# Ledger of designs, part 7: designed miniproteins, single chains

Each design is a single chain, and the fold is of that chain. pLDDT is the mean over its residues in the fold that is shown.

## One batch from the design tools (miniprotein)

Design m230
Fold by ESMFold2-Fast:
Structure m230 (fold): chain A 65 residues (1-65)
Amino acid sequence: PSREELEREVTEALFLMSVGIMKIEGKTEAAERMLEAFEAGRYEEAARIAEEAGDSAGAEAARKL
């Protein structure tokens, strides 16, 4: 894989890890909506949902995608 592909994979993993943390914190609805937007390729929407839910790390990762 290229360096760019690896960086994308790492960024995706960071976003998904933040979604998992959100679920553990009881923010299940926000986590589900973030996953739906991510799976649809709507990274700007995923970032917005993360930001509104207080997940700064997830928002930053989604904006980088």
Scores: mean pLDDT 84

Design m232
Fold by ESMFold2-Fast:
Structure m232 (fold): chain A 63 residues (1-63)
Amino acid sequence: SDGERGAAALRRAAEAGDAAAVASGAHQLYKIGYMTREAAERAIAAARAGDARGGAELALSGL
């Protein structure tokens, strides 16, 4: 499903250290209804602070 594909993309972005991809992935999961706004905001904030892994983990826990 789109949620499983989104989760896989977040894991790949975190492994690559791509914080921008983590932030974009969390925002996209929120837009398609798989994540609450509050969960997406926390994940995006962590990713924008340079924590790609932490951002992805927050996003995955929000699914």
Scores: mean pLDDT 83

Design m233
Fold by ESMFold2-Fast:
Structure m233 (fold): chain A 51 residues (1-51)
Amino acid sequence: MLSEEEKKRLEASIEAGVYYLVGAVYKMLGDPEKAEEYFRKAEELEAKAKE
């Protein structure tokens, strides 16, 4: 059983992954500005997962 802290870190890691995928899709569609916004959000979530 995961602790509440470990569970929150795992959830943040999963959400970061989703934001990376959305950013990659925007990059493929030719919207680099939107892609950068989602990559930034992914990095913020990943940072929270490491705390």
Scores: mean pLDDT 78

Design m234
Fold by ESMFold2-Fast:
Structure m234 (fold): chain A 77 residues (1-77)
Amino acid sequence: SMEEEKYKEELVEEAKELLKDTLEKMKKYKYSEEEKKKILEDLKKQLEERVKTVPESVKEEVEKELKKLLEELEKEL
């Protein structure tokens, strides 16, 4: 349905912006490796909580996209 697709698109877009902001902050500020790890863990928890609010029909696809985005962020660290 359009509503399910909209939720998926909005959440993925929110995640992309959040990851971009996180990466820019890590480049701008001199974070320690421990601080970077904590930020990444907090980000993962935030995204997991957001996924709980999406319809079950799109949840698996959203989780897959978020996992891919997180892996891309980790590569940049």
Scores: mean pLDDT 78

Design m235
Fold by ESMFold2-Fast:
Structure m235 (fold): chain A 81 residues (1-81)
Amino acid sequence: MDEELRKKAEELYNQGLLAYSQKKYEEAKALFEEALKLLENANDLLKAAILFNLGLVYDELGKKEEAEEYYKKAMEIIDSL
């Protein structure tokens, strides 16, 4: 995997976590989705963490069905490791 893309994804993930902690859920969603796009071909703990936290954002936005789909995707990656 491209190390520069991974570092950018980590930065976006950390920014998303900060936005989430500030209850800026739409901003957190956008940041996590951007990070996920950079890791499209990755199958590792960082991608799983982003997918799980994106699920948490969808839960906070009241989108329970979408949240469950993201949690499932995160668990599928973890189970493949």
Scores: mean pLDDT 84

Design m236
Fold by ESMFold2-Fast:
Structure m236 (fold): chain A 73 residues (1-73)
Amino acid sequence: AEELLEKAKELWEEYKKTGSAEKLVEAIRLLMEATKKGSEEARELLKEVAEEAAKSPDPLSRLAGLEALKFLE
């Protein structure tokens, strides 16, 4: 879980610098996996990332964010 969370944080920071939808989608995927493994920190970060992604003008990012928000319900 810790390794997944660290990698997801790294990808999220890269997305904030580059706007790369691919890095955002991968960050969300890793955060979902860490959340499934019981990481509360990953769950909290996933909420933040997913809400931001759901507001994205990019369709791929938006869909990934909406899927993650549904997962968190």
Scores: mean pLDDT 82

Design m237
Fold by ESMFold2-Fast:
Structure m237 (fold): chain A 95 residues (1-95)
Amino acid sequence: HMPKVKVTVTAEKIENGKKITRTEEFESDRVGDALGKLAEAVQRALDEGATRIRIKVEVDGKVLEGEATSREDAARLLNEIVEALQPLIDADMAA
């Protein structure tokens, strides 16, 4: 009975005066695996020229949300999410 983790990453960019939005969504029964996929999705969005990235993590009835408009903001947001979920990572490793 591991906590089910759901991650949604929404990336926005402006091309030819139009807003283009792409969403990646994934689930895992392991917090560490979900965080790895989150980091990969964020990196992919940045590499594709995203000007704004919205992150939503749903775990064990809790919701963590954030928005980043730069690579520095994205790194900070990822660190904050990892820190917030560290107790669940530790619990998964102990079980």
Scores: mean pLDDT 78

Design m238
Fold by ESMFold2-Fast:
Structure m238 (fold): chain A 79 residues (1-79)
Amino acid sequence: MDEKTLESEVTLSLAYMYFSIGKLLESQGKLEEAIESYRKAIELAKETVEKSEDEEIKKEARELIEEAEKKLKEAEKKL
């Protein structure tokens, strides 16, 4: 594992963490905070797609982007 591969894995892990935080905040009715967390998850997942050379990591990142964008739209409708 080189620095580039490690960075992509860490970035994707952070994206998943923000996505999970967003879901938790949404369940607590903190919609504005949930939206911010979903936006950060999308940003980090997009960075993973751009920087990663691993096909599976890119696929996971793209799937997370799709899920997070759906959650973002749902949360924005509730505001």
Scores: mean pLDDT 84

Design m239
Fold by ESMFold2-Fast:
Structure m239 (fold): chain A 90 residues (1-90)
Amino acid sequence: AEKYNEEGKKLFEEGRYDEALEYYKKAIEEDPNYAEAWFNLGKVLAAQGRYAEAMEYYNKAIALDPSLREEALKFEVDRGVAELREVVLR
């Protein structure tokens, strides 16, 4: 599970979101209780603009590891600000 999560992080940093998503899914298939992999799936989905799905995965991560709540909330706030900027620029 950890190895797939680390490969996913590398792909995410390279902007290869679809490939990162597949590696994080493999991490969860090996260990469904791997909170960090659920959290990272949410980050990839949010980066793709799939906010509803991202929130669903963040909720799963927080249920497994409540310490991730603050990190998920920070990311959600940043997404809201980015969307507001796009609306203002149009």
Scores: mean pLDDT 71

Design m240
Fold by ESMFold2-Fast:
Structure m240 (fold): chain A 72 residues (1-72)
Amino acid sequence: LKGKRVAIVDEDIKRAFAAMADVLEQGGEVIGWISNEEQAKKYVPKADVLVALNEDSPYLKAAKEARPDIEV
């Protein structure tokens, strides 16, 4: 994740913060947290990578539909 702009997709704020710490340890930049569709619309266009702790998240699916080229 070194030098990548990362958005975290998780409805649980504590899990999201843990994921943000892991991204920072890997040299990534955290640009936002996505817990709903509005945040997905805001951060997905700016992200190089999405980190999702729940693969069944509807917001992850919405993000992939908006940006099929984005890494997960």
Scores: mean pLDDT 72

Design m242
Fold by ESMFold2-Fast:
Structure m242 (fold): chain A 64 residues (1-64)
Amino acid sequence: SQREILIKLLKETVKKIQEAKSEEELEKIRKEFEEQMDKAGLSPELKQQALDAVDQIIRDQLAK
């Protein structure tokens, strides 16, 4: 299911964000996540919700 694929991709992406050492690396991770969702055929609505969640996690990481 698309939800199962999304959950797996989100977990992997969150781990990468936590391990990131620069804003440039975070931008690369976000772009890679978007490309992975596109390749997995996720709906535009699910893709936007996932990107919003990742953007919030990145903001939280940068605030630390």
Scores: mean pLDDT 82

Design m243
Fold by ESMFold2-Fast:
Parts: sequence; C-alpha cells; structure tokens
Structure m243 (fold): chain A 67 residues (1-67)
Amino acid sequence: MREEAERRAREIAEAARRLAEMLQLPDSAVGKIEALAREIEEAIRRGASPEEIERLAQDLSDTALHG
C-alpha cells in the first residue's frame, strides 16, 4: 500500500539522519542522505508508485549504511 510505503520511507529517512549524526558521517554522505530524503518527499507529493517510494528508501538506507 502507498501509505505503508510512505510511512516506511519517512521512518528510514529519519533513522538515516540520526545514524549520520551519531556516526559523524562526512558532509558528502549527509548531502546524499538529504538529497534522497527530498526525492522521497517529491515522489510522495506527485503520487509515485509504492515500488518507486520503496526503491528510494532502499537507496537512502544503503547510503546511510555504506556512506
């Protein structure tokens, strides 16, 4: 469901930001996390598919875990 995907994506974005702060990730990684978080919000706003939202959330998660 889109609402479930939206909620999960936003939770992942918040977790990624907190993780970046805790691990003191470099500015380049923080910038990528913020860019992906903005892409998620824009995708939600334009009514993107749940699959597209989940893909963006996965990219955000991978960026937070791997820098």
Scores: mean pLDDT 79

Design m244
Fold by ESMFold2-Fast:
Structure m244 (fold): chain A 86 residues (1-86)
Amino acid sequence: KEAAIAEMEARTAEVLALAARVRPGLSPEQAAQLDALVADLRAATAKYIAQINAAKTQKEIDRVMTLFDAVYLAVRSEIYLLEKQA
């Protein structure tokens, strides 16, 4: 469980670092969109950490990690799209 939570936190930190790098090149409207994407990822991370803590089996942990990875990849892709539009 702790290893899975650490991985989720590390991936979240990577996206936050990406967002910080991209932000200075954005318009105020694009920066607001970036902030919303970061907020969505933070909310998803908190939700899935709670689900991992409630998990009884490795299969449940693996399922939650798969769901988190989908959100992580989607948010990261949207941030790259914002960077390209800037």
Scores: mean pLDDT 82

Design m245
Fold by ESMFold2-Fast:
Structure m245 (fold): chain A 111 residues (1-111)
Amino acid sequence: AGEEAREAGEEGARAALESNDGERATKAAEAAAKGAIEGATNSKGASGAAAAGASAAGASFSESLGDDEGAARDAKAAALSAGITGEGSGTKEGAEAAKRGAEEAARAARE
């Protein structure tokens, strides 16, 4: 679960950088975060952490346009934090929601 969230976050970072549109990346991350929160039934804490991670990644992309290493590092850190929080709370469902949110952000950023 946590590892999957990290992988999804990394893919989201890559997609956002490829789009070269920080505003689109931020909107995608926000939409993914909202989806993750709505999708969680008994994992509110983990979903919140996932939402925060997705938003942080989006912001990082906007601020670090042209700094591929920094943006990717921050996105990985955000995804890792979301995954660890989900696992620490014992909510695998929350970690899976975080992964799905990050995947949606990556797909939206590519569009």
Scores: mean pLDDT 47

Design m246
Fold by ESMFold2-Fast:
Structure m246 (fold): chain A 89 residues (1-89)
Amino acid sequence: ALTDADVLAATAEIMMAVAMLLIKKGKDPEEAVRLAERAAELALESGSPETVARVAERAREMAKIAEEQGATKAAERLRELAKRLEEAL
């Protein structure tokens, strides 16, 4: 349904914005990754290529920040997430 797709897309973008704030704090990168993974699932379910592309771009940005903070495992998971989303486009 159109309404459901719009809600999924908006929720994915909001969740990704929250995940970005969490990764910038550097306190729990694992939590940020879990939130980003859920955002990605919602973006894919929305059927919006634009939303999927935005979430993928944010995941790449978050991976760079995580790597700079020394959160290597979180950075690797975020790069893998971005790759999966890019392959779905």
Scores: mean pLDDT 85

Design m247
Fold by ESMFold2-Fast:
Structure m247 (fold): chain A 87 residues (1-87)
Amino acid sequence: MEITKELVEEAKTNPEKKLELDIEEALALMQLAIVKTATGYTEPEPSLLELARAMAEAGYSEETIRKTLLMLGYSRSAIDRAIAEVR
């Protein structure tokens, strides 16, 4: 399922999510959707680690990765572990 793309689309159509996202976070979510598409994800949702790695490889800061994954609904502890793994 294209959860990353769907979350980006929800952020665009949901005023509350738009208000919670600054420009950097919106761009990070859009970039995740692009990366997911470019990598050819056809399997079930990518793992948190794969998303964190893709963002890190794309040059996003640790802060942007944390904010994006939090907006996607992941727990802080899981995000911290994923970021530590990809650094």
Scores: mean pLDDT 60

Design m249
Fold by ESMFold2-Fast:
Structure m249 (fold): chain A 89 residues (1-89)
Amino acid sequence: MEAVEEVKKLTERAIEEVRRAVAAAEAGDYEAAVEHLRRAERLLREAQKLALESGDKEAIEIVKKGLAEIQALLAAHPEAARGIAEAAE
């Protein structure tokens, strides 16, 4: 159960960082947007590692759903996503 709780917290923080990245990109601050996206990537990698190491199917599903939500959020803001990708180069 502890692994599920930690994975939820990390995944929620990652989604929040992606929302901040989109907001920064929409404001024209691509440097801040890239930084927020990199933070989200680190949080997701940590959540995925914990979920896989725990072997908890619920924790694994939380990461999968979180990744899908992040992908949907970026797809809903294609210009922001493109700008972040170009700036991260």
Scores: mean pLDDT 84

Design m250
Fold by ESMFold2-Fast:
Structure m250 (fold): chain A 63 residues (1-63)
Amino acid sequence: SKIASLAAAAMLLAAAGEVEEAVELAEKLLEAGELEEAKRIARLVLEKDPESERARRILEEAE
């Protein structure tokens, strides 16, 4: 699935510490209406950077 591929890429970026790129992909997923995947990636970003306001915003908007 294209969604699964994007989520996997964002997860790898977050694990590598590239949280800005991971957040950008999560924001694109949110704009596309893929709320569950956007939330999942935002949570992974918060594990690396608990103070990420962008990731917290994604979780709020996806609710």
Scores: mean pLDDT 79

Design m251
Fold by ESMFold2-Fast:
Structure m251 (fold): chain A 61 residues (1-61)
Amino acid sequence: NAYERGKKAGEETAKIEIERDGKPVPYAPQPSGDATPEGRAAVEGARDALKEAYKKYLEEQ
């Protein structure tokens, strides 16, 4: 579903940030006001994945 696809994309983004700079950027994307329901679900999934990655990074420091 859209949420799961967004979550996977967010996980990939966090991995790229950590691999490139050694740490994730403390930024969570926001859904746009004109997004479709599927688009919003995908952005929510990505936000959840990025928040989890940021939390884990901070906990390990």
Scores: mean pLDDT 70

Design m252
Fold by ESMFold2-Fast:
Structure m252 (fold): chain A 60 residues (1-60)
Amino acid sequence: SPEQIRAEIERLRAEYEEYVKQMEELLKTSDPETQKRLKELIERHKASVEAYLKELEARA
């Protein structure tokens, strides 16, 4: 139902925000080489989350 889809979107957004905060903490304590690799991982994950959220919004 549209209500269930909206609830899932809200949950996923909250989980993603928590993930970003954790990754920002890791970046602060990482060496430059590790920071580069982590940033690539973050960008890939961000793209996947955004694609999935758009898919859910299209079904709501």
Scores: mean pLDDT 82

Design m254
Fold by ESMFold2-Fast:
Structure m254 (fold): chain A 110 residues (1-110)
Amino acid sequence: PWSPAALAALERAARALEEGAERVEEAVERGDVEGAAEHLRETARTLEEAAAALAPHDPARAETLRLVAEYLREVADEALETGDLEPARRAARFLRELAETLRADVARAR
């Protein structure tokens, strides 16, 4: 039922979530507000690209990725405004959980 293009988009999204979570966690551990915000924004950009590629095949998952990208931008803006890294730490944990879910979906489709 899954096209190769849809599976590739989901794998790209899962990888972006995993790498984004790791980079945000590392920035948070260092107290690097600007680094955390930049990694959140970079992850958001990659998720929007994956959502666009996925939209013709799975509009519901594409919508979820787009909403996650919006959430990450809001978290990045809040971190820069307040200097509080706790929202970024929570976002990184959420990204790891979402990546695991997408990885499981890809594995079931293969």
Scores: mean pLDDT 87

Design m255
Fold by ESMFold2-Fast:
Structure m255 (fold): chain A 67 residues (1-67)
Amino acid sequence: ASAALDELVRAIVNKDLERAREALRQLGYDLPEDATLEEIEKAFSELISQILNDALDRAFARVEAAK
């Protein structure tokens, strides 16, 4: 995982909204400077869904290649 993703998870666990906003911006999400907790949670959910889908697609491609 990228360092920015690790920092995002730590920031959310510690309820550090400013660090969570900065980590999301480093990951390419365009958030307002005063992004609300709900906006941060939505961006995080979308990011996790994308990472999970990418990981699953890669895993299934490896299984298919091993046939």
Scores: mean pLDDT 73

Design m256
Fold by ESMFold2-Fast:
Structure m256 (fold): chain A 62 residues (1-62)
Amino acid sequence: MKLLARSLVDYRVFDETNFLPAKGSKVLIEEIIDDVYARGKDLDTGREGIVRLDDLEIIEEL
């Protein structure tokens, strides 16, 4: 299952996941890893990495 989401945070500081979408950026969730993390792709930059589910608003299921 793939999900389209929007970032809820404007995160400018480096973190351990190394996936820092800007607030309002659309993120394609490719894989849910656990109840905290997912693998996603920032649709504005094309960058892929691990993102926190708490920092995302789910828009639609694909």
Scores: mean pLDDT 70

Design m257
Fold by ESMFold2-Fast:
Structure m257 (fold): chain A 62 residues (1-62)
Amino acid sequence: GRELLEAVVLAEDPEEALRLVLESDASRGTKIAALQFLLSRPNLPAAVRERAEAELRRLLEE
């Protein structure tokens, strides 16, 4: 749980942060929190934002 959130915070590359969430075996709730944190970054590239929003929507609909 906490390890995924810390890894996303520490990843300077937003694409790497997204990859960490997608490859993680963390709980659905933890992945949702990590994606919400990633989406809160002020300078997030549009392509990463779109992919993160799609994954967040998928997890919330499960």
Scores: mean pLDDT 78

Design m258
Fold by ESMFold2-Fast:
Formats: structure tokens, sequence, C-alpha cells
Structure m258 (fold): chain A 100 residues (1-100)
């Protein structure tokens, strides 16, 4: 459902903008807790968009899966900054695939 995907994407993009502005004023402990919550939202969105993309080629699907696996390894090491970067890239790729 492209319209539902667009609404979800717009809502997440707007939420991310607000989160970036608030994040700069947070304590280190608040920043960590906030990042963890945001990452959980990211992986859920990536999976929804991926599952709804009508035509994801095998290479694109494998790239998304690879990024999610790398992010899980980084999360186990406590490197939340790397997890966020990997999730952001996976989300971008999933969105591009869903828009094709």
Amino acid sequence: NPELEKKTEEALAQDQKRLQERFANMSPEEQQKFREQQLDNYVALIKVIRDRAKEIDEKTAEKIEELLKEAEEAKKKGDLATVQKLYDEALRIAREAASA
C-alpha cells in the first residue's frame, strides 16, 4: 500500500527531525536511552517497507539483510552510533526499493 507507506515515511521523517533537535540538549544517559528507542522504531519500519516493496531484486534484499546483521553485531558491542548509521542506510535502500 504506497499511500500507507508514504504516510509512515512522512511521520518517521518528521519524528526524526524533532528527535535530532531535542537530542542536542539531552544528557549522555538520556541520549543513549533515546537512541535505543529510535533504533527499535527503525528496524520495525525497515522490515515493513521491505515486505511491502513489490519488486526488490535479490541484490537489494541481500544488502538490507547484511546491513541489519552488521547493526546487530554493533549493538552487541554497545556501538549505538554505528547501529544508527547502518539502520539509516538500510532504511534508505528499503525506501528506494519500495518507490521503484
Scores: mean pLDDT 73

Design m259
Fold by ESMFold2-Fast:
Structure m259 (fold): chain A 71 residues (1-71)
Amino acid sequence: SAEAKAKLEEGKRLLNQGRYEEAVEKFKEAIKLDPKYYEAYLALAMALNKLGRVDEAEKLGKEAKKIFPNP
């Protein structure tokens, strides 16, 4: 959706500014708007890893594998 894409782009802007916690929130919003938005899951994993929240990134990867079993 256009709304999900807008949240993804907002998150990418925040990520480029080093505002990783805020980027995480925007990527989560994108996923809530479009639960099959593969790019938003990749962006969220990247932001979580930059924050050192590796356990959350791993959990996200397992959840994404259920949604995208054949990427």
Scores: mean pLDDT 84

Design m260
Fold by ESMFold2-Fast:
Structure m260 (fold): chain A 86 residues (1-86)
Amino acid sequence: SAAELQRARDEARRLLARARASTDPRVRLAAARRLLDLAERYPGDRELIRIALEAAMLALRVSEDLELINEAIGLALRAIGLELDL
């Protein structure tokens, strides 16, 4: 519904702001995971897809451990896949 999509966009903007404010890779990855879940729930929504990709890239920028790097890359690739389907 339109109301559910609007709530998802509002949540996405708050999560992106949290990711931007933190240099902790786990905080950024937690935001990116939730944002990708929202983008996959509304796969036609360009804003949600782009926010999810930005959060994954923000997580990648601060990730130094191979496990966290691999997770961030996986999230980014899934978001890119959604954008290619638009």
Scores: mean pLDDT 90

Design m261
Fold by ESMFold2-Fast:
Structure m261 (fold): chain A 70 residues (1-70)
Amino acid sequence: DFFEEVRKLENERGEEISNSDVEKQKELFEKMKKEVEELAKKYGVKQEDLDHILEILDTILENRLEELEK
C-alpha cells in the first residue's frame, strides 16, 4: 500500500543518499519528498497522513547525515 511504497522509496533513495555528499543528499531528499507526494495523490491519501510521513522522512534524513559524518 502507500506506506509500504514510501518505505521502499526511502530505502532505495536512502542507499543513494548515504553514498553522496551533504549537498547532494539534501537535493535527493527533496526529490524523494516530491515522489512521496505523487504516491499520495495516486493512492488518495489524506493530507494529515501525508504530513505524518513527511515528518518521518525528515528524521531519516538526519540519520543519513549522521552516517555520512562517521
Scores: mean pLDDT 72

Design m262
Fold by ESMFold2-Fast:
Structure m262 (fold): chain A 70 residues (1-70)
Amino acid sequence: SADEERYRALLGEAIKELKEMVKAGAPKEKIDELVREQARRLKEAFPWLDFDEVLEYLRNVADNLIEQEK
C-alpha cells in the first residue's frame, strides 16, 4: 500500500541519518535527541503508529549501530 511504501521510505531515511550520526562519533545524548525527533516525525506522518513502540525500535537500532562502531 501507499502508506506502507511511504513508511518504509521515511523509516529508511531515519535509519540512514542515525547511521551517519553514529559513524561521525556523535555523543549518545545527540543520538537520543535525534531518535526522539525521528519517532515524533514518524508518529505525525503515520498517526496509527504507537509512539513508544517506534521510539523503542529506533533506540534499539541506534544502540546496535553504536555497538558496531566500538
Scores: mean pLDDT 85

Design m263
Fold by ESMFold2-Fast:
Structure m263 (fold): chain A 69 residues (1-69)
Amino acid sequence: MEEKAKEAAEKAIETLEKELKAGKSLNDAARTAYEVAEKLAKEYGLSEEEKKKVFEEVQRHVHRKLAEL
């Protein structure tokens, strides 16, 4: 994964964890994390392939959190 795509995924996942720790539902936390991922993909000028990889990484984390609930 390109360095900028990896950074975008890491920041989105960090947002997911912060929102969950703040007591938000998984659905609300996931929505905010995907919004962060989309914003960073646009700001970093990521390609469609890079954006897809970022969203797949965020989705993997959301699925893991869903299984833990």
Scores: mean pLDDT 82

Design m264
Fold by ESMFold2-Fast:
Structure m264 (fold): chain A 66 residues (1-66)
Amino acid sequence: MSLEELVEKAAIAAENLVRQGYPLDEAVERAVKLLTAHYGIELSDEERQELIERVRKLVEERLAAA
């Protein structure tokens, strides 16, 4: 799985968590944790932070779009 595919899947999961009432930050962290565990992806601290930042930005942009 590419980083781009992982960001997209995590963004979808995070959006669903936000719709369930989770705060954005918690939704993003939970989605990243769930997807990395589910797909057996091991990330360095730097890669994990990059993924969280990309997912957060994408979800914020999508939630702000009218």
Scores: mean pLDDT 82

Design m265
Fold by ESMFold2-Fast:
Structure m265 (fold): chain A 80 residues (1-80)
Amino acid sequence: SEELKKLEEVKKLVDEAVEADKQGNNEEAIKLVEEAAKLAAESSETTKEIAGELLKSAAKDMSPEVAKKALEAAEELLKL
């Protein structure tokens, strides 16, 4: 389904953001978080909820700067 494809893309972008951050590429990690959040924001309410929880969970494995962006995006997705 289209929604499953969007959710898988969000998961991939979040995973890539965590990896980029671990490699010290904070700028790329923030960009990937923003891309994941934008895709989720344009998706169904269910996909937004799942993406918001995914971003909150992933933030625990992120540096402070990247984690802040992930948590801000998660708050917007979960409190529409």
Scores: mean pLDDT 86

Design m266
Fold by ESMFold2-Fast:
Structure m266 (fold): chain A 62 residues (1-62)
Amino acid sequence: FAEELLEETKKEIDEAAKKGNIEEVREIREANEKVAKEDEDEEIKKAREEAAKYAEEKLKEL
């Protein structure tokens, strides 16, 4: 489940980055950072943290 969530989020980030939609990538990063801080499930928390980091790396490449 957490792995599927991470893969889905990475695909969303990749699509936004491919379109040059920097604002959407930032929104995905911020949303995942927020969920990572508030979530009680350690697996979901790690997946969201990794997704946020992936979005941040994509923003640096754009």
Scores: mean pLDDT 77

